# Ledger of designs, part 96: designed miniproteins, single chains, continued (3)

Each design is a single chain, and the fold is of that chain. pLDDT is the mean over its residues in the fold that is shown.

## One batch from the design tools (miniprotein)

Design m11325
Fold by ESMFold2-Fast:
Structure m11325 (fold): chain A 91 residues (1-91)
Amino acid sequence: RRATLEELVRQMAAHAEEVLARTEEVVREDLELLEKSDFSPRMKELARELAEAVLEAMRAVREGDLEAALEHLERALRLGEELARLYEEEK
């Protein structure tokens, strides 16, 4: 049994969509916390970069470039980890 190209694309799109939704929620929460918590401008800049990476991932999914979408999602997750690291460094 082998999946067709169409089925592989749909499976990848579904997986990317789930990761996108989860990452988007994290980005939104991070941005809201930083906006209200008076954290440094540097933390807010990282949060904005994270949001931009998520938007680029969403666009890649819409364009049908699932590989690029996953790469952008991986970048978004890494930026989220950098944001967490910066939080520890500043406090």
Scores: mean pLDDT 70

Design m11326
Fold by ESMFold2-Fast:
Structure m11326 (fold): chain A 85 residues (1-85)
Amino acid sequence: SAEARKAEGLYEYATRNLEGTRGVLKEAEKQGITDTAKKGMKRLDEQLKRLEEAKASGDAEAMRKEASEAQDVSTEVQIEVSKAA
């Protein structure tokens, strides 16, 4: 269905965004921003779990919510490591 295809696209997009952000946090950790990067990575792991749960539920509303939250988390953790630098 169109709704299922849209939900799959949101999942793929959000997952790629969190993966990219993890790369940024790993680089920050190498530069000595260790505590902030580790806290950020924990938030990414929790959001990935929420995305997996939304995907498993088949609930398009939950998928839209968790995909949006993934973008917010990604942005917030990147700002946090930038401020810690």
Scores: mean pLDDT 87

Design m11327
Fold by ESMFold2-Fast:
Parts: C-alpha cells; structure tokens; sequence
Structure m11327 (fold): chain A 71 residues (1-71)
C-alpha cells in the first residue's frame, strides 16, 4: 500500500525530481491529515521530499506536517 502510493507519486514526475517534490507537497496538503491513514502517508511523503526541497515555503509546510505527526 505505502510503496504503491509512493510509486504513484513518483510516476507524476519521473522526469523531473523537482516537480515531484512540489506534487508531493500538494498531495500532503490536500490530504488535510484528517484520518490516521492520510496523516501517515503525508508524513512519509514529507520525510522523503524535505531534503530535495529548495523552496522555503514548501519546506515550512513539510516541517509543519512532521511536527504535527510527532505530537
């Protein structure tokens, strides 16, 4: 399940890793971290993408997701 979701996200931007990072950010934000499953997915995506993100605004969003998950 988790690997399948990550593969789906990667397929969106197989050519451009930067675009992949932006798509992952958008997906995580869209999820809203409401249900446990969506929150866990968002955290995994955020952790994977965070080191690739150069945009500080996007980095802040990812950090927020990770902080919320820690509780």
Amino acid sequence: EEAEIEEDIAALSSEDSRLFAREALRLAKEAGFNPELEEELAVKVAEKILPKVKNPEHAEVLKGILEKAKK
Scores: mean pLDDT 54

Design m11328
Fold by ESMFold2-Fast:
Structure m11328 (fold): chain A 62 residues (1-62)
Amino acid sequence: DEEEEKKEFLVTEIDGKWIARSLKDGKEYEAKKVGENTLEINGKLYEAEEVSEGLYIAKPKK
């Protein structure tokens, strides 16, 4: 039961900000694009994969 392994986010850009929504809890966090395929969400690093134009799935970087 790794919390980080289960924590995936749907990420989209709204009003110039990256918003990450938890797929499990529906909680929203502000995301920061810190690398080409890397997002910082709630102080943690996630690997972002584009699934559609402007829509990303972020998975824990472990």
Scores: mean pLDDT 73

Design m11329
Fold by ESMFold2-Fast:
Parts: sequence; C-alpha cells; structure tokens
Structure m11329 (fold): chain A 64 residues (1-64)
Amino acid sequence: GRREERRRRQLEYSRELAANPDDPRYQVLREIAEKLREIGEEVDKAIELSKETGLPFKEALEKV
C-alpha cells in the first residue's frame, strides 16, 4: 500500500545520505532523529506516570 511505498522511499533516501556524510541533507536527518528521540522520551515518561498514578495514557501525557 501507500505506507509501504513511503517507507521504502524513506529507507532509500537514508541509505543515499549515509553514503555521503558531508551532505547537508544528512545533518537535517540527524536533527529530525533527535527530535523524534525527544518525543519518545516524553511518551516513555507518560507511560511511567500512567503506571504510577493509574491515569489513562492521554491524561498522563498532558502532565509531562
């Protein structure tokens, strides 16, 4: 489906950029990856808070 096509193209772009480490596009991908990591940390904190307080995930996410 369309999601599979998008994933394949994204992987191809990542491989091309990895072959040229001085490419400016590689730096942009690194920044995006760091932002995604930060979002992941917030999600993990919300899961932890949800487990501690018994609140639904949605409400725990508001408190991060």
Scores: mean pLDDT 71

Design m11330
Fold by ESMFold2-Fast:
Structure m11330 (fold): chain A 61 residues (1-61)
Amino acid sequence: MSASEVAAAVGVHDITRAGEEKGKPEEAKEVVDLVRELAAAGASPAEIGRAAREAIKRLGL
């Protein structure tokens, strides 16, 4: 995997678990889908990480 794919995969795993633990699996899926969409669009690891962190804050994960 590229560095971008590895960083995205690690973040996705943690986000999914946080959503399950907090009873917000749909919100966690929204963040995961956002990460995958940005990665598919060729976004940098820094951009993907920033967008994911903001979405996590906004959704209360």
Scores: mean pLDDT 71

Design m11331
Fold by ESMFold2-Fast:
Structure m11331 (fold): chain A 77 residues (1-77)
Amino acid sequence: NAKELVERWLDVIEEAARQLGASPEDIEKVRKEALELYEKGEDPNVVIIRATRLAAKAAGVSLEELSDAIQRVLNAR
């Protein structure tokens, strides 16, 4: 299920961004934009990449720093 894949990755991205200091309001905006792209028929992988970039911007960090945080969230599971 492609929507479940997007939702699972959004949960990880949101947790990583939250740990890096992104506000709940900015995290909600990232989720909303990602889900709007998915519902418009965008490829799930493109949606996840876009959400990751938006989350890095929301947290005020580099894409590399967010990717490291995502890896830490995944390793904690």
Scores: mean pLDDT 84

Design m11332
Fold by ESMFold2-Fast:
Structure m11332 (fold): chain A 95 residues (1-95)
Amino acid sequence: SQETLSQGLKLVEEALRLIMDVVLKNEDKLSDEDLQQIGENLMKLEQLRVWRPTDLKGMIDQLRKILDVLRKSVPEAEEEMKKIEELIKQLEKLS
């Protein structure tokens, strides 16, 4: 439904806000390679949001790849990572 699509995109937007907050606050802990990988996954996610907004599984895949980098490089952001994980689990229920 349109409501399900709207809910899914809002969850993606909230996950992105949290991801960007973690990245910006912890830039000193992220290598150039980590930032490049996150940037590539963010770009792919934005392309999906704009051109394929019903592809929630594709968006979930990009979000999980970003989380894998952040969990490795910024373990002190566990509270924020857990919140992002909960948003991804809600997205998985909609997909």
Scores: mean pLDDT 86

Design m11333
Fold by ESMFold2-Fast:
Structure m11333 (fold): chain A 115 residues (1-115)
Amino acid sequence: MRVGVLLLSDSRRNLLIAEQALREAGFHDIRRVLEPEALDEERFRETLREMASEHDVVVVLMDKALEPDRERIRRLGEEVAREHGVRLHLITVDFLNVEELEEALERVRAIREEP
């Protein structure tokens, strides 16, 4: 099973921290989307469509800073996943909280190891 990880945050620093942790955990199919003011729905949708064409599963790791947009992000993600016949997982993480980030990495690992 091919698993892609999409990192979504309003902070470039937080994206770099999360990407480094994922790469050290052995994940290399990683994309980043920076949403500094508000969710750009078309950019998010385009990135998800590209990932969905290359992977059987897409895991969106969403920064807690984007919590107000969580329901909108979930709906857009589910729409794209349905269009492409891929599984989508949305995980909200404080990228600056080491324990939450490690728990999210274990969830991504478990998803990759599903038969």
Scores: mean pLDDT 80

Design m11334
Fold by ESMFold2-Fast:
Structure m11334 (fold): chain A 65 residues (1-65)
Amino acid sequence: SEATKALKEEIDKLAEEKGYLSVEDLEEYLKKAKEVLKEHPDDPFAHGLLKLLELSLERAKELTK
């Protein structure tokens, strides 16, 4: 969906600007991805994005702790 693509673009842009995504950034985008998925439950791209964000958050948490 367009919402999923827009969200992915925001995530990529932020990662490029900062060189990484913090735990707080990833948690915020996870919430947004869940919202998109709630509105578009059959969107496979939204499911894929949620999975990528979950994995990224797990790695970011390990780097923080």
Scores: mean pLDDT 78

Design m11335
Fold by ESMFold2-Fast:
Structure m11335 (fold): chain A 87 residues (1-87)
Amino acid sequence: MPSLEETRARLRAEARSLLGDAPEMEELLAVIDAVLDAAKSVAEAQRAYYAALDVVFEEAQRAVNGEMSREEALARALARVRELAAA
């Protein structure tokens, strides 16, 4: 099983690959870190990882489909991941 640090590093790499490396990416990664740090178990951390990855992928796919800019997709991903952190 990958460590929480490996999971975190992989999610950061996926987010940057899909949405680019804009200034807002640092804030998105910080919120993702908060969601992972709030996990009480490895299973909870895995669920948080897949939930955050699904959000990043969904918003990135909207940008790829021409529905919005990469910058807007990143901002929307950030807002949605913040809601995950608040839950």
Scores: mean pLDDT 75

Design m11336
Fold by ESMFold2-Fast:
Structure m11336 (fold): chain A 65 residues (1-65)
Amino acid sequence: NSELLEKIADYAVLNKDESVGKALLNLSETGEVTISPEDIKKVAKALGVSPSTVSKALKEAAEKI
């Protein structure tokens, strides 16, 4: 879900979350999901979605790279 991926990127920028930001950069460059389960849970809570929803969006984005 590209819309959810944009929200995850916005989260990293707005919260200056270097861990999430670095993981998103790595995803865009390599297609590899390196974001930690802790960061997935944190982002999911901030966006009001489940951790599994965030994980699926990141995996779908990786498949398109």
Scores: mean pLDDT 80

Design m11337
Fold by ESMFold2-Fast:
Structure m11337 (fold): chain A 80 residues (1-80)
Amino acid sequence: SADDIINEVKTRLEELVKEVEELSKTKTKEEVLEFYNKKLNEIQAFIESHESELTEEQKLEIKELVEKMLEEVDKILESI
């Protein structure tokens, strides 16, 4: 269902922030960015593969979740 897709996106975004935070403690900024970009591309591919199952309002909700994650990751990257 669309709710299952949104919940999966939310889970993947939350896991990405957590993984970026942990990697930032031991990895260089370049290595963290490479990991982040790879994972973000995988999440975006997942969203695109399910786009036909989502309403415009649900697509906006996902966009807002992604934007919140981008802000959280930017704050972590500023610390390294």
Scores: mean pLDDT 87

Design m11338
Fold by ESMFold2-Fast:
Structure m11338 (fold): chain A 100 residues (1-100)
Amino acid sequence: STLEDLRALTESRRLAEKAAEGDEEEMEKNLERIARVAMENKSAAGLIVMAALTTLKELDEEVAERGIKLFKEYAKKALKEDKSVGMSIKAAVEIVEKEL
């Protein structure tokens, strides 16, 4: 539903802010949580990744690059199980990567 998608998008931005503010361990933990939110909300997976990466790009480009690397791996895994989900995550990553 639209409300569930909006909640997932809000959560992904919150986790992105935590990743940018934390140390390396907290960064990796929060980036992994964003990936799990995307995988659990398949209808909005690409938008969830896009919201997180755009937030990270504005706050910390190095953390954004770490997120891009992690989300590329999740896109590759998702492509084997659900092509639509995997392609949406891949597209979101490629759009943000071109702007870094």
Scores: mean pLDDT 86

Design m11339
Fold by ESMFold2-Fast:
Structure m11339 (fold): chain A 83 residues (1-83)
Amino acid sequence: MSLLERVIAVLRELAERLEPLDPEAAARVRALAEEMRGLSPEEALAAAHRALDELLRRAVAREDWESARLVAEAAARLAELEA
């Protein structure tokens, strides 16, 4: 599996897990995963990290600790792909 495919897989899994908690955040992550197909792997990783930082800030602001945990787990998985 390519690096890009792995990034998309992480985002798709995050979107499915966010759907029951924050459907708006889930929709944003799904849209981002589709947008990733037009990007280089480096652009995709940069865009994913930026989006996850924004989603984490959103979850914390909403005191949605379960969504915050899911976003943090996704960010950790992306960091492992860069190592």
Scores: mean pLDDT 85

Design m11340
Fold by ESMFold2-Fast:
Structure m11340 (fold): chain A 60 residues (1-60)
Amino acid sequence: SLEEIYELIKKALKENRPKGFVELTDEEIDELAKRMAEGLSTLSDEARKKQIELIKKELG
């Protein structure tokens, strides 16, 4: 679901913050995760699953 995707991305960003993102607040990270989850929701089910698996592998 969109909520599950959002929570996954939010957790990954907070645990493995990308270079240049260390100055973002938790609220800014939450908004970024929401936008990324919305983007993933526009993909086909197959493409979405592939992107989620990549996020899990690369970000934890």
Scores: mean pLDDT 71

Design m11341
Fold by ESMFold2-Fast:
Structure m11341 (fold): chain A 65 residues (1-65)
Amino acid sequence: SVEALLKMLESPDPEVRRNAALGLGAFGPEAGEEGVRKLQTLLSDPDPAVREAAREALARIEAAK
């Protein structure tokens, strides 16, 4: 569910955050405003793989609108 993915974005494990970001991207617009807001925060994540996943997810969500 989107709610489970939103919780995983707050994980201390960068691999969990990366996978959650990609999962939200796959939901497209259904990730919702909260999903987009949290993904935007991840663009500043200390882990470069998490930042890249957030960028990809946001691009997918915006392209689907």
Scores: mean pLDDT 82

Design m11342
Fold by ESMFold2-Fast:
Structure m11342 (fold): chain A 72 residues (1-72)
Amino acid sequence: MERLSPEALAEIRRQLEEGVLTPKDLIAAARKLYEQGRLPAARELYRLAMEFGDEETRKEAQKLLDEIEKAE
């Protein structure tokens, strides 16, 4: 399965640090990837959302990550 490139992940991380992207934006993008069957890419975005998110965002991302694990 195709993953996000290391360059893409580094750029997303930079945009989160700069506040250009929010962890909620990553959750929305990851949900779209999940619907497309791009599970490894969705999983990586959920992990970033957990790393950079507040308590509420981290709980939401964890629930969605658990859904991916149940699908395997």
Scores: mean pLDDT 78

Design m11343
Fold by ESMFold2-Fast:
Structure m11343 (fold): chain A 91 residues (1-91)
Amino acid sequence: GMEEGARLAEQAAYHGALAGASGTAAGYAAGRIAAMGGGMGGALAGGGEEGARAAAEAAEEGARRGGEEAGGPEEGEAAAEAGRRAAEGAA
């Protein structure tokens, strides 16, 4: 259900950020990819505002972890911010 969609959004955001975040520019690109993944997860969760909120939180967490692992805390924060903004826009 909605929680499963959010979990998938988190995993997609994490892997997207991890794959791309090897430098500052790559971190930003990974954040954008993670944000797209979060938005898709929110849509797939099947809830409007609730799904968007769950997707935003999941994408932020996943992107932060992936970016942080690849490029350190600054890249994690950049990826998390991008993920949050895109998922919120899906509402």
Scores: mean pLDDT 59

Design m11344
Fold by ESMFold2-Fast:
Structure m11344 (fold): chain A 95 residues (1-95)
Amino acid sequence: SPSYLEQLRDRFIEAVRNQDLETAEQLFGELLRYWLTLLRSKVVDPSLRAQLERSIKTILDILIQGIENGYFTQEQIDQFEREIQTFVDLLHQAL
């Protein structure tokens, strides 16, 4: 549900802010699985699907950079918050 997705999102952002890379990676894996299921089963508009997939890729790229560096910069934390908000807004539009 959107409420469960919102809870996972908030927990992910908290892990990122706390520099808890292991928890952030684990929670992103759960978010990604949920998002991909929604995209495949509920999002019928190909343009919105493509935008959502690009948003996911941007979030994933930031996560990989943070993990490889062993920390998240404040700029990366701010980017996660912006990109996740963009994704949530697009997802609401698509559903």
Scores: mean pLDDT 84

Design m11345
Fold by ESMFold2-Fast:
Structure m11345 (fold): chain A 100 residues (1-100)
Amino acid sequence: MEILREFQKLVEEYLQKFDELLEKAKDNPEIVESIKKAYELFQKKAQEAFDKIRSTKNEDEARKILEEFKSKMEEVLSLVEQAVAEGRPIDLEKLEEILK
């Protein structure tokens, strides 16, 4: 499915943004640690979404999974960017709620 390639590209773009945020936060160890935890949770959820897309034979269902993941990913990235900009650790509880 073309959707799997689109998903992989989206994940790669998100991983690059996490790397950029880690570089911006490097002088704050507590913020770096919270970003790393957010990254681990993101990778787990990305794998779960990938497996769901791969297992479905319905293109409409696969598209819905991709779009839901993309929406949640944009919310997570916004939360991480705001925390870094404000010089505070990421609210991991809120991040887990978004990714449910």
Scores: mean pLDDT 82

Design m11346
Fold by ESMFold2-Fast:
Structure m11346 (fold): chain A 85 residues (1-85)
Amino acid sequence: MEAKEEVLKHIEEAKEAALKKDFEGAIEHLRKAAEIAEKAGMYDLAEELRAAVELLKWMEKSGKIDDEFIERLFEYLKKLAEETE
């Protein structure tokens, strides 16, 4: 359905932004993905996307940025979205 495709699109855009050190852009895309997921009834996915927002905020604030961890995080979110109905 359209909602799942939009969520996946925003997760991919957030990943690209995060890897380019655009954490504000990454957070914005994850927030949009979470809103779309919640409106579509994908509540567990929406919760995980909001948790990822808080994690990215913490990484930016603490300076502990790990590109490999960012890639693993976004692959996890993408798989979770793909497996949601």
Scores: mean pLDDT 83

Design m11347
Fold by ESMFold2-Fast:
Structure m11347 (fold): chain A 73 residues (1-73)
Amino acid sequence: MEEAERLKAEGDRAEAAGDFYRAGVLYWQAWQLAPDPELLERAVRAFQKALEAHPGSEDVRRMLEEARAALEA
């Protein structure tokens, strides 16, 4: 899916810029369009880094938990 590939590329750029929350959201959206476990693993890693930067962020913690649950399913 070209749209999923575009979202993944945007996620890669966000991660390179240090915007890990944006990277996680973009990888998560790409995974919803093209359910590739690699995209989900990238989303989990990005959300983990985002949570390390902002440990009190409830939104980041929630997204990380959802992505981890989907990966284990």
Scores: mean pLDDT 83

Design m11348
Fold by ESMFold2-Fast:
Structure m11348 (fold): chain A 87 residues (1-87)
Amino acid sequence: SSHKEEIIQQLSDKLIKEGILTQEEIDRLQKVLDDPEKAAKLFRETKDPNVKGALVALLHAKNGSDTTTVDDAWKLGKEVTESFKDS
């Protein structure tokens, strides 16, 4: 739906503006959002906790409920990022 596309774009813009990820990294993440196997592989193979968190946040924005907000998606993403920083 257009709402999910808007949330994905707003979240992507937020991550770039806050210096969490580059445009190139966001473009790479967006390419795997429609492919669960590629998304899972990227999550396993990346060593960057920010990439792991952003991927989970973007997938939550794409596949979550129609009530999902940018803040809800990124809150989940930050929890994932912190979990992998402590590993």
Scores: mean pLDDT 85

Design m11349
Fold by ESMFold2-Fast:
Structure m11349 (fold): chain A 93 residues (1-93)
Amino acid sequence: EKEKIVKELVALGRSLANMAEAIDPELAAEIRKAIDEFVKAYKEGNFEKAKEYAQRLIDLARRAAEVAASTPEAPLVQHTADGLIDAAEKFIK
């Protein structure tokens, strides 16, 4: 169950970073770094640290949706961000 949530979170996060790259490359880099740090913490069994990075991914997803709001891609970015937020919240529970 948790492994499925982790895989979904990572996939959605990477997708969101790819979408953000054209709009805000620094934000895309922050998302990728947070994903890498989340995966590392999870693999090390440091679930408190993994939850901190999951919370950071929620904050970054909201920021990505905000910066994309004036672009034609806004609906797709919002959908991907909402999915990432849902997966991260399920991980934190």
Scores: mean pLDDT 87

Design m11350
Fold by ESMFold2-Fast:
Structure m11350 (fold): chain A 81 residues (1-81)
Amino acid sequence: MTVTVEREVEVGGRPLTLRTAKFPNGTIGVLAYDREGRPVAGFLFDENGNLVGHGAEGLSAEEEEELLRIATEEAKRLLAE
């Protein structure tokens, strides 16, 4: 079964919920949701923690960079467990 972890974070004063899931093939997805449950960003990592796909909507460049850093750390944490 897919392992899923949820975390609350704040990026640029914006409260977001991160949902991190490890799939059976070893890939990791990180989705960011706003307070209304709308997806605002998504990141896909391979089994080595390398970013292979991403998208963001309605974020500033600074918010997108900060969220990518947080998503990368969450993916690496789940890979280490």
Scores: mean pLDDT 80

Design m11351
Fold by ESMFold2-Fast:
Structure m11351 (fold): chain A 66 residues (1-66)
Amino acid sequence: MKQEDLIAQVSKDFNLPQDTVAKVVHQWEKANQTALDNGQLNALAGDLGLPISTISAVNAYIVANA
């Protein structure tokens, strides 16, 4: 799947801004397309102002669908 298509799909499914989803996808790509660890999830949750449970769910979705 193209990165822009993945961002658009996650944005729709989780009702999040595309800019927010793009940051999560960028971190996933920097992690060699593996699941983000707890440190990375906590950092993103703090940066984006979202619950860690939300970031964790988005990360799991990206890993499963990308």
Scores: mean pLDDT 77

Design m11352
Fold by ESMFold2-Fast:
Order: C-alpha cells, then structure tokens, then sequence
Structure m11352 (fold): chain A 91 residues (1-91)
C-alpha cells in the first residue's frame, strides 16, 4: 500500500541519517530527537493517506491502514531508539 511504501522509505532514510550521526559522534539526545521528528512526520503522512480514503467513503480501509501502519511505525521507532541507546552506550 502507499502507506506501507511511505513507512518503509522514511524508515530507510531515517536509518541512513541515524548511522551518519552515530559515525559523526552525535549525542544520544540529538539522535533520539531526529528519530522522534522523522517518525512524527511519517505519522502525519500516513494520516493524510487515511483521510483521503475517508473522504472517498472508504472509512473501514482508512481505519485498517491507521491501525496497521501506526503499529508498525511505533515498533520501528522503539527499535531505532533501542539501537541508538545501545550504540551510544558502547562509546
């Protein structure tokens, strides 16, 4: 789905930026802020897709996309934060 593509593409772009910042010695605070900002932006893009479906009368499809994509988004966000904390702790 379009929501799944946006989630995957944005997660990949965030992972590249996080790796660059880790390599450059960025603080845990800066890394966690980037993750939070990137995932909030992705959440808004998913909500825009869901709203377009609702505007077309596809309310059940919109609710399913919200539930599935937002669950995956939250899991990726938690995984990224865990990875950042573990990598910073190894410094």
Amino acid sequence: SEASQILTDNAFKTSVEVQKMLDEGSSEEELLKLIDESFEKTRKQIEEIAKKLEDQGKTEEAEKIRAEALTRLDQFRKDFKTQVREEVAKR
Scores: mean pLDDT 84

Design m11353
Fold by ESMFold2-Fast:
Structure m11353 (fold): chain A 86 residues (1-86)
Amino acid sequence: MEEALREVQELLDRLRARAERVIAEEPIPEARELARQVLAEVDQLERILPELLKQGVSPEVLAEGLRRVAEAFERALEYLREQAKK
């Protein structure tokens, strides 16, 4: 439980930092827009996280979901960069 909750916080922090870096450094407009959407979703989840935990949502389920979101975000960024080269 404590490890999974720590992982949720670490994943949120990493996803936020990654999205902010993409917004600041990425030359592709579509990639920056995707990063803004991810940042907005991270901000919303961080805001509702205490209520979700109070309602009994599993930290393990949240951590798994965040890992999938982070993987999907990186795949989408790679796809957009590859498309921009053509």
Scores: mean pLDDT 84

Design m11354
Fold by ESMFold2-Fast:
Structure m11354 (fold): chain A 88 residues (1-88)
Amino acid sequence: SSPLSEEEKREFTLKQLEKLKEEIVKNYPKDPELAKRQLLGLKLLLRSMLENLSVEELEEEYEKILKEGGPSFEELVKEVDELIEKLK
């Protein structure tokens, strides 16, 4: 089979990331710390799709935010929603 087009891959990926965000939000009451970390990872992945950030830059930002506490879960949800909307 021919490989998927870049547009088809992007659309599929965005659908999966939106579904992943939904699952993270649903799981927040069970494990808030894990949900926050997963949502932060999702935010950085979405930013890499928009801004062509390097893997090292993403890893450094992720570690720094986890160490410093970073934004609230509600702020992360809003930022992820805005990033998904920009990628549509």
Scores: mean pLDDT 77

Design m11355
Fold by ESMFold2-Fast:
Structure m11355 (fold): chain A 81 residues (1-81)
Amino acid sequence: GGEELRKKEKELDKEIVKMYEEKKSRQELIDFEINFRKEVLGLDDKTIEKYRQSLESMTDEEWEQLIELRKRREEREKEEE
């Protein structure tokens, strides 16, 4: 249900933030998220392709805002542990 999806999204946020802090490239972060959504969430190829295009078409500012949002979500989870 929605609780399992939330848990998987938290795992995705944690890994993306870790990769970002390890200085992985934007393309490596996008590829990781796309593979996670395909393999773990079971999204179809058409949905995955649209999502990839959305992430790759982001401006540098929009990308940094997305990373900042993921960092804030990860920080809240650490404060609750």
Scores: mean pLDDT 79

Design m11356
Fold by ESMFold2-Fast:
Structure m11356 (fold): chain A 70 residues (1-70)
Amino acid sequence: GSHMEKVKKNLKLLALELERDGYTEEAERIKSLIDNNDIDGALALYDEFAERRKKEQEENIKKMKEKMKS
C-alpha cells in the first residue's frame, strides 16, 4: 500500500545519499533488497548504515575541532 511505497521511496533516496557519500556497495545492497521486495532487510541494513554514519560524523567533528586548534 501507500505506506510501503513511501518507505521504499525513502529507502531509495537514502541509498542515493549513501552512494554520493562513497558507500556504493552498501547503496547497491539496499537497492537489491528493495528490488526483491525485502523491505525489512533493506530497513535493517539502512539502520546499520545510519548508526555507522552517526559515528563517522562524530569522529569528523572531533577531527575538525582538532585541526582548527592546530
Scores: mean pLDDT 77

Design m11357
Fold by ESMFold2-Fast:
Structure m11357 (fold): chain A 61 residues (1-61)
Amino acid sequence: MTPEERARELAERLKQAGVDLEKLADMILAGDTTNGVVQAVRRATPGVSDEELAEILREFA
C-alpha cells in the first residue's frame, strides 16, 4: 500500500466517524504541532506531505 492510498483510506474512515475533514486539512496546512488528532493523522500517514494530506482530506470532505 502506498502512503497516498493509506491517506485516502484514513480520510474515508475519518469522514464516516464525523470528523470535519475541511477543518482538519486547514490545521495541517497551518503547521499545527500541538493538536493530538493532527499528530495522530501525520503518524498514520508517513511519507505524505502536509500539502498532499490536506488535498486528500478535502477530496473526501
Scores: mean pLDDT 80

Design m11358
Fold by ESMFold2-Fast:
Structure m11358 (fold): chain A 81 residues (1-81)
Amino acid sequence: LGISQEVLDLLSKARQSYLTSLRLRSIPGKEQEAIDYLEDAIKNLEQALSLAPPEDQPAIQQTIDLVKKQLDELKKKLEEQ
């Protein structure tokens, strides 16, 4: 009760994209691909947030904020190289 299967599927997709990004970040020359996967993770999290019940929205928003911070840091590092 509370969370729909659609929200759970979106959270699962976001998790997979995030984990793929973490793997790619450890591979030289794959920084842009890692960024693309983080952006995909954020997109799925934002869609999940729009469909989630009010009690679950703060946790999803906190996760979005954390992933966005990591995306900004990775973009900055790539631009400095």
Scores: mean pLDDT 84

Design m11359
Fold by ESMFold2-Fast:
Structure m11359 (fold): chain A 71 residues (1-71)
Amino acid sequence: SSSLVKRFEELQKEYLARLHAELRALRAAHPDRPATLEAAIADLREAEARVRERHPELVAELEKVLQEVLS
C-alpha cells in the first residue's frame, strides 16, 4: 500500500508540474485576460485538456494508480 501511495504522489507531482507549465503558457499567450474566476476556470480546463493530449500515458497511469489506492 505504501508503494502505491508513493507512486501516486510521484505521478501527481509530475501531472501538477505539466498542468502548471500549460497554465503559464496560456497566461503568457493571453496577457490581457481578465482576472475573474470564470477566466481562471476556463484556463484550468484548457490546461487540463492540453496535459491529457500531450501526456496521455501520464494521465492514464495516474488514474490507474489512483483507482488502486482508493480500492
Scores: mean pLDDT 84

